Designed miniproteins, single chains, continued (3). Designs and how they scored, part 78

Each design is a single chain, and the fold is of that chain. pLDDT is the mean over its residues in the fold that is shown.

## One batch from the design tools (miniprotein)

Design m10873
Fold by ESMFold2-Fast:
Structure m10873 (fold): chain A 60 residues (1-60)
Amino acid sequence: SLEEEAVETLRRIAKERGLSDEQIEALVDFHRENLNLPLEERSKKEREFRKKHGIPAFPR
C-alpha cells in the first residue's frame, strides 16, 4: 500500500541520515498514528514529536 511504501521510504531516509533504530521506529510509529490528521496539524505535531525525541528535521 502507499502507507507501507511511505513507511519503508521513511525508514530508509532516516537510516541514511544517521538516526538510531529507536528514533527510526518512534518516527514510524508517529507516522502510523497520525495518518488521518490534516497535513498542517500533522506537521505541527511532528515538530513537537521530533523535539521531544531529539530527532532532527531532515533538510529540504
Scores: mean pLDDT 73

Design m10874
Fold by ESMFold2-Fast:
Structure m10874 (fold): chain A 74 residues (1-74)
Amino acid sequence: SHIPTLEELRAAIRAMEKTDPELAARWREILDSETDPLRISDRMGEAAAEHYRERGDLELAELLERIRAQERAR
């Protein structure tokens, strides 16, 4: 599987700002607090799952957690 670069993670945050600025802000805080791209990517995925769970979209939250678990197994 592809390991994201810091530039790719920044691009993902910029894209998310257009669709969900609240989630993008959470991702920005993660990017600013970590140095390891793998840790940043994993925590961004966790934050997305929690964000959708908080909004009541449990099906999407569960799907995102499954994707995150699958990526960690690689």
Scores: mean pLDDT 80

Design m10875
Fold by ESMFold2-Fast:
Structure m10875 (fold): chain A 86 residues (1-86)
Amino acid sequence: LLERAAELAREGAKAFEAGKYEEAAKLYDEAIRLAEAAEPSPEAGSLIANALDARAEALEKLGKLEEAKEAREKARKLREEGQAAS
């Protein structure tokens, strides 16, 4: 799951670079879902947070500002939770 999620995130980055923002957003969304289904770990948390930020950027390019804001807030909370567990 986590390796496939990372692969999908890389595919999303390639789609974003090619200007295919809707495809990039979908690939990042799938990567997030697979990473969330994986065993909880710092690696999974980092992948989810990074993919959420990348998806938010793709959504901003598509004019989906509210969805982008929600994705960025979710990423922020995940990073804060990781720091608070120390």
Scores: mean pLDDT 79

Design m10876
Fold by ESMFold2-Fast:
Structure m10876 (fold): chain A 97 residues (1-97)
Amino acid sequence: SEIEKLEKELKENPDNAEAWNKLGEVYYKQGNFVQALNYYVKALSLDPNNAKALNNLGKIYFHFGKYDAARGLYERALELDPNFEEAKKNLEEVKKA
């Protein structure tokens, strides 16, 4: 499974922020938002400028109705990567909430 592959990668390289973010995305798709949150926070603790993890954390806050927090995270992701289409769409959505 994708989880087993990512867990193996993280056993060999626990400082891989991208792998922690990907593990969060797998749990997010399964509806486990609490575990996804924990993995996104871990990714950001290793790389605070990880635009993908910032966008993903914003999606968690949006899901829980924390629109101001979600907005700030999407804006930060776009400051780091202005071509990040998903973050741009998410920011437009939260502005209407």
Scores: mean pLDDT 90

Design m10877
Fold by ESMFold2-Fast:
Structure m10877 (fold): chain A 90 residues (1-90)
Amino acid sequence: MDSKSVSLVTAASLLAAAADIFEEEELENAVAAVENLKRAVKESEDKSVVKDPLVAKTLERVEPLIEKHLDTEEGKEAKKKLEELKELIK
């Protein structure tokens, strides 16, 4: 994994942790985590990032946070981004 992909995966993991801790910003932090992971997957030279256990752990953390907000427009958009990320890591 290149340094850019490492940085993006690390940022996503930290954002997912922030979402767990800061309830008022949980959806924003969860969405930011998903976007950083999508960017890491798309910009990775060898796609080794999809095999990183931290990616799976980050997804496990953000999924329930996004699901709490599915009754909102923002939550529905976040779920769409999460599903797009899951398609990228297949």
Scores: mean pLDDT 76

Design m10878
Fold by ESMFold2-Fast:
Structure m10878 (fold): chain A 66 residues (1-66)
Amino acid sequence: SELRKKLLRLIGEILRIIGEIFDLELELKKAKAAGDQAKAAALEKQIAALKKKLDALMKELKSLPD
């Protein structure tokens, strides 16, 4: 049951981060359309950090036993 709980928690975290990335990608498109280079750069850094966290969680998920 502990592996099941860990699996569900990881899936929940992954889905939340995917949602955050989606929202930031929309804001990035708006910033780029407005020519706001400073805001675009800040958003790109936030997206990159979240993608790194997502990659780590995906690796953890794939490492779980059956």
Scores: mean pLDDT 87

Design m10879
Fold by ESMFold2-Fast:
Structure m10879 (fold): chain A 146 residues (1-146)
Amino acid sequence: SPLERLREALDRVLEDPNDGLAWLEFIDAQLKLGLPIDIDAYLALASTMADPLAAAGVRLAAAVISGDDEAIRAATRDLLAAPGSEKEKAELLLATARIARSLGRLDALELMLETLRELGADKLAEVVEAFLEEGEEAAREVIASL
């Protein structure tokens, strides 16, 4: 159920507050339950995170929810520049794409795609493009090839 997904994500973030993917899954579960999102609280959380990749993921989710184009571009650049594997970055991009879909803000994904292409991150761009054109399963297949 949506409540089980919320609980699973909450358990993961309580065990590891630097699990950026778990935070994005928690945000997506809140949105699917129609719960309010405190953007300022998530931005404050990101500022306390020791992992810059996790922090960038949370900021990107917050930017997508806010509809701030410059914040989306900045957080996408931050996520790409952060230390971590290409697969970890791709999983955060997929989680962000789910959030954008839950909000009906797929044009935020176009901004992410354009930013990744401008930076030469072709494989990460392919994950976002696959989600936009073919949906979640196609994006998962791209991540599986990384």
Scores: mean pLDDT 89

Design m10880
Fold by ESMFold2-Fast:
Structure m10880 (fold): chain A 55 residues (1-55)
Amino acid sequence: MVDELVREAQRLEEQLKRARELAEQGVPGAEERARELEERLRETLERLNEAAREE
């Protein structure tokens, strides 16, 4: 539940940091990857906030 969402958010945040770093290096596809991870992280944080309000 909440713990799983926290773990997922942390994993996505780490991956996003790496993707942004690679995008700064000019790695092809890294900017697209970073955007994808940003969207997933935002969705996960919204779900986490909703779950926290219920629990």
Scores: mean pLDDT 79

Design m10881
Fold by ESMFold2-Fast:
Structure m10881 (fold): chain A 61 residues (1-61)
Amino acid sequence: MEPEEFVPDAPLEVTLPEPVRVEHPKYGRGTVLRKENGFYLVYVDELGKLLRIPEDLVKEV
């Protein structure tokens, strides 16, 4: 299994909601910066980068 690279091809969501803390079983803790139709753009502390992760694969903390 490989991490999803964050590649901003077509920026969506003109309005950004407040950041939400989440945790992924493989990637650890992160902060949601954007939401995209069932995916979260999460800044992961362990990796130090943005990953595009399916919403159902992370849990809010």
Scores: mean pLDDT 67

Design m10882
Fold by ESMFold2-Fast:
Structure m10882 (fold): chain A 61 residues (1-61)
Amino acid sequence: SRAEEYLAKAEEALAAGDGDAASIYAKAAVVYGLTEGNEELKARAAEIGREAGRLDPNAKG
């Protein structure tokens, strides 16, 4: 699904230390997760977004 695709990209970006990209992809995963009705995926994407924000507090994704 689109939500799963963006969640995977967010996790890859976070692992690479790219907080800005991780935040952008995590937000996309939250939006698609909401559209797909996948509450667990939305929660995971939100958590990755918070981790990305801690890694780069100036990230605007």
Scores: mean pLDDT 79

Design m10883
Fold by ESMFold2-Fast:
Structure m10883 (fold): chain A 74 residues (1-74)
Amino acid sequence: MITQEEIDVALVAIEVAVARNLAKQGKTDEAIELLKRVLEKYKDNPEAVKLIREGAKTLPEDVRKAVEEAIDKL
């Protein structure tokens, strides 16, 4: 059976995909703000935080750096 934590990870995957599309459109600041909001919402779920970190590695350096700095401040 799927758990709430697994559902949260799936929702985070969708948000990371949205952020990736924003970054592709040159909306880097919007992508960063989205990922920071998602991180704050799911900060107590280690798998969600891991997915955000891994997702950020596939994005432009400015987005990756901002997200990694936000994770390190948790």
Scores: mean pLDDT 82

Design m10884
Fold by ESMFold2-Fast:
Order: C-alpha cells, then structure tokens, then sequence
Structure m10884 (fold): chain A 86 residues (1-86)
C-alpha cells in the first residue's frame, strides 16, 4: 500500500519525528519521497503493509481528537492523510 502524509505547521520536534519515521521506512526497503515547501512536509511511502497504514490512520485520528484538522482519503491502495498542526 502507498501512504501520502501532508503535514502542515510542524514544530522542529514533530518534523524530526516524521523525518525519522520516513528514514526508518526507507531503511526497511520501502520507496520514500520527501518534499518540503514552507511549513508543509509531504512524505510518500510505497510498500507499506495494511497494518502499517492502519497504524498511521489511527495516529491521525488521535491528532484529530486532540483538536488538529485531519483529512483522510482512501483511493485504491493509496491512503492520503492531511494534518494541520497549527
């Protein structure tokens, strides 16, 4: 499965966390693409299991419960998660 994370308004600790996560996915043999523009970080990961994608969806739902704006879209094998952390 493919996961696309679109993250806005990350602080330094949150940015480091997501970059470390992305680096760990690449070390596990997954295809990782990272783009940064202003306060927006986009991470695309190809080769995730269903369980790994569910874990990221649950994390995003947790952020939504904490009051952040979260949008989750499913399109075939691609899951897109948009989080505004501002």
Amino acid sequence: MTLVLILRGLNDAQRQFYLDWARNQAQQGKTVTIEESGDTLVIRVEGLSVTQVIGEVLRAIGLGLDGYKVEITFDGDTTTIVVDLR
Scores: mean pLDDT 83

Design m10885
Fold by ESMFold2-Fast:
Structure m10885 (fold): chain A 64 residues (1-64)
Amino acid sequence: SEEELEKLAKELAEKGGVSAETIRRGLESILRLPEEARPLAIEIFSRETGVPAEEIAAAVARLE
């Protein structure tokens, strides 16, 4: 849901160096990828945002 996506984006933004809007858009982009492409996208997004990859992966799993 949009509400859960926004909530998770705000929580993850507090762990990294970017805005909640940046995290929200990144999570939406990852969710639109084929399942096999998601691990690499999560690692890249983690590197770009400073949010741990396991936290991003957990958020993606919660939003599926």
Scores: mean pLDDT 84

Design m10886
Fold by ESMFold2-Fast:
Structure m10886 (fold): chain A 62 residues (1-62)
Amino acid sequence: ADLVARARELLAEAERALAAGDANRASQLHDQAGVLATIGGDEALLARAQEVGRRARELGGS
């Protein structure tokens, strides 16, 4: 579905932001991806978005 495809694209961007050390961008992108994954019903993609969000929080502050 289009929503799941968009969520996957946003999640890939969030992972690139993490690699670049941009916690704020990664946080915003993972949040958007998580919302779309939830609406699209992709539990595995939602779990990946939540993991990216956890890593973004660790990078940006404890």
Scores: mean pLDDT 83

Design m10887
Fold by ESMFold2-Fast:
Structure m10887 (fold): chain A 55 residues (1-55)
Amino acid sequence: DALELARRVLEALKAKRYEEAIAILREAGLSEEEARELLERLSATQVAILTALKA
């Protein structure tokens, strides 16, 4: 389930456990580089959403 994987990754990001988030994404079939790129984009998106909500 993609939503379950996404939730697990977001929980790891909240805890700032990037290595755990990478491991979860690798279980889903992503490479380590692909996982790191995705995590960077997710973190940036989360900050952008929180900033927009405060405006």
Scores: mean pLDDT 72

Design m10888
Fold by ESMFold2-Fast:
Structure m10888 (fold): chain A 80 residues (1-80)
Amino acid sequence: SAEAEALRKEAEELKRKAEEGIKTFSKLNSPAAEKAVKQLEEAARKAEEAARYAEMGDTEKAREYLEQAKKLMLDAEKGK
């Protein structure tokens, strides 16, 4: 469906952003940056799961995992 395709694209973009964040924070030598990297790695995994559920047509699970990934991304950014 169009909705499933949109969720898949959003999840793929979020995974890309999480991976870019990992590269950025990995250059910082601080405990806060290390914690942010772990949160972004989990966000990337959740986004990947969201994309898989969207490909299967399970839009409810795709949204659930995508929202979890977004929360992890936000928490990583707040961690400074």
Scores: mean pLDDT 84

Design m10889
Fold by ESMFold2-Fast:
Structure m10889 (fold): chain A 61 residues (1-61)
Amino acid sequence: MKEFVFEGPAPETAVAAQKKVEELMKNKEDATITLRDTADDSVVTIEVKDGEAEGRGEGPG
């Protein structure tokens, strides 16, 4: 499985991550995408598997 990390302030980082998710879904590639918003240190992990994407928001815990 491939891993991609996007770090930066929204919205630019979110747009880049979304385009990558769409590319992976179209190609039916399995990958994990981690999106970190550096403005508020929030993290979203998106898993692409079998042409589907599932996102999870995560705070420090």
Scores: mean pLDDT 74

Design m10890
Fold by ESMFold2-Fast:
Order: C-alpha cells, then sequence, then structure tokens
Structure m10890 (fold): chain A 80 residues (1-80)
C-alpha cells in the first residue's frame, strides 16, 4: 500500500540519520559498516520489488536515500 511505502521511506530516513550521527560520534567501525551495508541491501531490494508499483516521487526519494547510504558506506570504508 501507499501507506506502507511511506512508512518504509520514513523509517529508512530515520535510520540513515542515526547511522550518520553514530559515524560522527564514534567514527568508523566494522560494526557500523555492516549496519550501513545491511540498510543499503534492504533499500535496494525494496526498489527492485517496487519498480512497477512505486510512484516517480517515491522512487526519487528512495534513490536519494540509496545514494546517501552508499556515500556513508564509502566514507566509513575510507577510515577503516
Amino acid sequence: SREEVEKFIEEVEKRVKELEEEFKKNGATEELLKEVEKLLEEVKKFIELGKKSLLPEEMERLEKLKKRIEELGEKIKKEL
């Protein structure tokens, strides 16, 4: 449903922000990288499964979140 898509996007936005703040507070850890990579895979799977049913604005929000998670993961990898 549209409500389930919105809840997923809002939860991912919250989780990304929490992971970004954890990185700022505690720096790069292998545990943090693992959490970021797991979230990235969840978002990728959601996008793939939703390709035919997601609205353009929902897809844009998810692709921006995916990029943000990928960029966070790369920053963490560079500091490990």
Scores: mean pLDDT 88

Design m10891
Fold by ESMFold2-Fast:
Structure m10891 (fold): chain A 57 residues (1-57)
Amino acid sequence: MASKSELLADELALFYKEALEKGEDELEVLKKLLKKAEEAGDKKTVEEIRKAIKELE
């Protein structure tokens, strides 16, 4: 059984893909995902999103 944290990461990945397909700015999408991960308390996902934001800067 997958952990709730792992399921959240999968959901955030799908949201990210859908937002990019809609033509949203990638940096703005990542900032929205960061807020969702912080709200959920998922430190691992927060760190991964922060790395992605740094790569785009």
Scores: mean pLDDT 73

Design m10892
Fold by ESMFold2-Fast:
Structure m10892 (fold): chain A 85 residues (1-85)
Amino acid sequence: SNKEKFEKTVAEVNEKIAKAKEKYEAGDLEGFKEELEEAKKILEKAIEEFKADPNADPEYVALLEQLKEDAEKAIEIIEEQIKAK
């Protein structure tokens, strides 16, 4: 179902965010960025698939787009920190 697909996507993204936090705590800023870029790819694919499905709840698209925006902002912040090294 679209709900199960949404829940699976959110779980996969949350796993990447958890790995990113572990990298950040270890001082691995490049690893943090890589995990968030993988989360962004998962979100981009899911957003495309939901937008292509006329039966998909628009709320799922909106929530995934918000998660993608949050990931993009975090990547921009970390890129500036990496450049400062």
Scores: mean pLDDT 86

Design m10893
Fold by ESMFold2-Fast:
Structure m10893 (fold): chain A 69 residues (1-69)
Amino acid sequence: AEPTAEGRALDPKQLLELLIELIKKKVPLSPEAVGNIAEHAGLDAEEMEKLMENKDYEGIIELAKKALE
C-alpha cells in the first residue's frame, strides 16, 4: 500500500506543504531533514540543504511554493 503509515511524507504536495508550515512555524530543522523532504518532493536536495545552512528560510518557502504551482 502507498503511502505507508510511517511514510506520511510520500506525497510530494503534502511534503511541500509540510515543509512550508515547519519553516513558517520556525521549527528547528537540520539541513539534512530539509534536503530529505525536498528530495522526496522532487526538488534538488543539495540546493535546499544549502538554503537551510544559510538560514535562507524565505528561499526555501519560495522554492517549495513554486514547486506547488
Scores: mean pLDDT 73

Design m10894
Fold by ESMFold2-Fast:
Structure m10894 (fold): chain A 77 residues (1-77)
Amino acid sequence: MEEAERVLQLGISGDPEYVDELIAALKSPDPEVQAAAAFALGVIGDPRAVEPLKEALKSPDPRVQAAAKQALANIGA
């Protein structure tokens, strides 16, 4: 919960320097952190996130899939 909240705050800031940290968070073993990272990447809209988000669509967790799909739509991919 704390980690997912922190990840969301990084995305809400809109700062592209956090993109690499957020991409790393997509690889978290916690689906809640993965979903938060996907949402945050969608808010920032940096195209560096497109391929990592496409990989997140393959997650077995429906929350992660939904967040990644929404993020890709927000980025325009």
Scores: mean pLDDT 77

Design m10895
Fold by ESMFold2-Fast:
Structure m10895 (fold): chain A 50 residues (1-50)
Amino acid sequence: KVEEDAKEAIEVAEKTLEDVKKTMPDNGRAIDFAEDFLKRAKEGAEKLLK
């Protein structure tokens, strides 16, 4: 189901972002971009449920 796949993809992306924050905390621009992208992906997944 697309909704399940989207949820799992978001979880993987969140874990990856957490790992990046631990390894490259000084890379604020890349982290900010990744956080914004992840937020948009979550909002998109919520619309799929609607």
Scores: mean pLDDT 72

Design m10896
Fold by ESMFold2-Fast:
Structure m10896 (fold): chain A 71 residues (1-71)
Amino acid sequence: MVELLEELEKALLELGKLKGIPQEKLEEFKKQAEEAKKYVESLTDEEELKKIKEEVEKLIKKLKEEIEKLK
């Protein structure tokens, strides 16, 4: 999980460096990432952690798609 959260932060940083991303959209992705981090830190259940891993992976894919569109 920690590695996925680090990958998410790296993707957000890369997206933020690109010209052309609307500030509003960047803020939406940042909010989603922060919510995911807070939720992960509050969880003690293994099944819920698996579901959040999938959500974080989907968010990373979305960020990578936006990065590719702007490159």
Scores: mean pLDDT 74

Design m10897
Fold by ESMFold2-Fast:
Structure m10897 (fold): chain A 73 residues (1-73)
Amino acid sequence: MKIDDVEIDIALAEMEVALLKRIAEQTGDPKLKEAAEKASKLVDEARQVAGTDPEKARQLIEEARKLIEEALK
């Protein structure tokens, strides 16, 4: 089984999005909810392209992480 860096990054980002969604649901914070929805879409797109364009997948994960980090400030 080959585990490349992009697959690990996607898995970690999926966990981060899941946690952010839970926090948004519990707090009702619209900023956290919006960030979770946007980051979720980016992570989903990264998963879809990871097999054909791992570099694009990595860029999408970086964008998702920036949204999560900005929302948690």
Scores: mean pLDDT 80

Design m10898
Fold by ESMFold2-Fast:
Structure m10898 (fold): chain A 96 residues (1-96)
Amino acid sequence: SMVDLARQAIRLVRTGDPERILEGLRLATEAAKSGDEEAIKLAMEAVETALRTSRDPEALRLALEAAMTILKTTKDHKLILRAIGLVLRAIGLLED
């Protein structure tokens, strides 16, 4: 299920391993594309964790893609506002 994919994304990102963070962010984007609100909430958590722990430009670009995907697919106003914040944070970190 897409919820299970999003849970896997969180587990991978939480390892702090650079290659696993990239894999987790790709899974977060895939889960967010589903439009399942539970999967989107979990994908959001993976993106938030990656932006706190990684400064790798590739991870930041993947986090931006995941956050933009959440923004395009969610209908939850609270998640829209959080996704906008994550998009802006990822762009700010990439411009450094």
Scores: mean pLDDT 88

Design m10899
Fold by ESMFold2-Fast:
Structure m10899 (fold): chain A 57 residues (1-57)
Amino acid sequence: AIDAEIARVEEELKKIQERIKNSTDPEEKRDLMKEATELTFRYNELRVRRAQAEAAA
């Protein structure tokens, strides 16, 4: 379900943001920020898809 995917992405983003906050390694932070950016795009995509699915009712 779209809602389950949104919840999963939110949880992954929360974990990555905490890792970024606690990391002191610039390379690790860079990699985590790239992953967070990709998850943010996925999150926005899923929200748009949910809105479209609701509109199709």
Scores: mean pLDDT 81

Design m10900
Fold by ESMFold2-Fast:
Structure m10900 (fold): chain A 91 residues (1-91)
Amino acid sequence: ERREQLEHALKVSEGILAEGQARIDKLLAEGTPEELVEKGRALGREIADAPPSEQVAALLRLYEELGEAAALAASMAILEAEVKKIEEELK
């Protein structure tokens, strides 16, 4: 059923977001500037509705320019936007 598929996608996404946040917390504790995480989140929100190929290209560019924390934060923001769409559909 569609509902079961969406509920499964939500559960998987929640796990991925939890692991991502733990990684961000570790990077911040190791001296990564919080401003890089904020820049990543902002860019992730901007590209959340872009085609997957453009999202991947933007994430790779972020990784090269600002490093792992920014790219990870952006990928999490994209996933959070998809989770919100799934939650709205399940209502």
Scores: mean pLDDT 83

Design m10901
Fold by ESMFold2-Fast:
Structure m10901 (fold): chain A 86 residues (1-86)
Amino acid sequence: SEEEIKKFEERIKEDPNNVNAWILLGLSYARAGDFETAIKYFQKAIELDPNNVTAWLALGQVYARAGDKEKAQEYIKKAEEIMKKK
């Protein structure tokens, strides 16, 4: 929702390194159908925490919804590889 987006934007202004806030903001934009903005925010989460399985899975799911099956599979596979190392 619009209220959720503003809430997470405020958290990011307070702490730009809050990986979870970037993921939640990306998910909120994905739910609104703004896949381009969602991808940008998931990429920011991955830059801050390259081993964040949730961010990689979310990136894969948003590419799948956007119709890019090849990138979706690539990012889901990356999440699976990280999970296997834990």
Scores: mean pLDDT 86

Design m10902
Fold by ESMFold2-Fast:
Structure m10902 (fold): chain A 64 residues (1-64)
Amino acid sequence: SLEEVRMRVLLLRAVVGSTEFVIERMRESNAPQELIEQEERGLRETRERLEELEEELEELEEEE
């Protein structure tokens, strides 16, 4: 449903924001590069899922 997709978009936006924050903290703490790269990969995957859901949301809103 439209409400479910909206909620999922909001949740994924929160995940993106928190993951970006964690990556910044890891860089400031001189975390190993491989760990930073793992988090950046996860962030990229989450951003791709968010983009797909935002496109789905736009299509659903057009049907309303």
Scores: mean pLDDT 83

Design m10903
Fold by ESMFold2-Fast:
Structure m10903 (fold): chain A 59 residues (1-59)
Amino acid sequence: SIEEKLEELKKRAEIYEKLLNTVAPTKITVKIKSDTEVEITIEIDGEKYVFTVPVSDIS
């Protein structure tokens, strides 16, 4: 389900967030945008980037 994929993405996001914080202040947020889409927000060094990713692109 999308919820199971979201949990996996959140775990990966936590790992990458820790790694990136060694270089610059970083926060990664993953949330469900729709039944077929996930929204990933990356805040790094005060800048905010938002991406919409189809669930079909997530293995």
Scores: mean pLDDT 79

Design m10904
Fold by ESMFold2-Fast:
Structure m10904 (fold): chain A 88 residues (1-88)
Amino acid sequence: MKELIEKLQVLASKEKDPEAREYALGAVADISRAEQYIKRGDLEKAIEAYENALKNLDKAIEVSTDPELQKVLREMKEYVEKKLAELK
């Protein structure tokens, strides 16, 4: 999973559309924050951070025109949805 997050961050940083880039990088930040909350045992904040990540991922998918970025965003969305199901 670290590889998927790193790939998303690299592709997002190269995205020419500033909106798609902002939403994709926002999702990366939210996921990293959620993982830190899990390590601290703060599951409520981890769930909130993952839910914020899903919102950013959905927006990034909607505005992005790069097929490779869209593929990675969809894969990351599936990962976050699986994590939320596991925590709830």
Scores: mean pLDDT 84

Design m10905
Fold by ESMFold2-Fast:
Structure m10905 (fold): chain A 64 residues (1-64)
Amino acid sequence: SNAVKEAEKLLQEGVEAYENGDRDKAIELFEKAIEVASKADPTNLDAGALMVAAATLLSAIRSE
């Protein structure tokens, strides 16, 4: 499944956007990473880990 690879790419792009000062783009990319990862098989631990990572980062940024 390409879902894990796509979610990982979106997570990396979100981190880069945040480091470049583009908070709104980072939020959008983390939300997309969660959506893409959620389409993977529920037993896929890599997809689960990516969802937790993206959700944690999204929560932290939105708390600023």
Scores: mean pLDDT 81

Design m10906
Fold by ESMFold2-Fast:
Structure m10906 (fold): chain A 69 residues (1-69)
Amino acid sequence: APISREEAEKLLEEEMKRAEELAKKTGDERILELAELGARASRAALEGVPEEEREALRAELARAEAELE
């Protein structure tokens, strides 16, 4: 069965918290930026946003990821 919206939001919050911890540990703020973009894409999918908008978010995420080294 699919998870509830509330449960999905909680999972996204936990993932963001882990990203914040990792960013503090490494000093690389781009980790937090990448996690935020990923969360936006996941939220768009949960909210039933049209595929075209979801594709745009995935493209933005891929661009941000490419900037990390």
Scores: mean pLDDT 70

Design m10907
Fold by ESMFold2-Fast:
Structure m10907 (fold): chain A 65 residues (1-65)
Amino acid sequence: SSLLRRAAQYHTAADILRVGADITARLGAAGLLSPDEAARQVAADLEAARQNEEKARQLEEQARK
């Protein structure tokens, strides 16, 4: 269904955000970002990933109705 395709897109967006968080964490570990800047950006990306997964879950629930 179109709802399940949209849910898949939100899952993909969440995966991309998690990859971005991993890259930011590695930049922090390498000293290319301050530890505080890296931690804040990682937290923001992981929260955005969580929100995208929640949107996917809501669309999947709507598709079951």
Scores: mean pLDDT 89

Design m10909
Fold by ESMFold2-Fast:
Structure m10909 (fold): chain A 57 residues (1-57)
Amino acid sequence: SSLEQQAQQREQQLLQAGEQAIATLKASDPSLSDEEVESMRATVRTLAAERRAQILG
């Protein structure tokens, strides 16, 4: 359905934007630990999944 496609596209957009933001932060602050980076990725995944769920129902 179009809602499922919109949800998937929004999730993908959020994941892409998150990775770009993390890359920018790493470039400006190379002292960022792998633990901090993984924590940021986990947060982005959670927010993307929540947004997908909101669109679907």
Scores: mean pLDDT 83

Design m10910
Fold by ESMFold2-Fast:
Structure m10910 (fold): chain A 64 residues (1-64)
Amino acid sequence: MEKIKEVLELVAEGTPEALQRAIEIVKTLSDEEKKELVEAVKKIPDPRTQARARAILGAVGIVL
């Protein structure tokens, strides 16, 4: 949960450095944590932030 929260905060920040850090964290997640992240991404109300989150998931090979 703590890592997922950090990823969501970095995606919301939206800077190139924050997005790169988010990608690095996602690569370290367990399969269970990745499932939790996918569910959290689906609940993001802002379409732009959700699109950024989906792009990060795609960059690490996670399909929604």
Scores: mean pLDDT 80

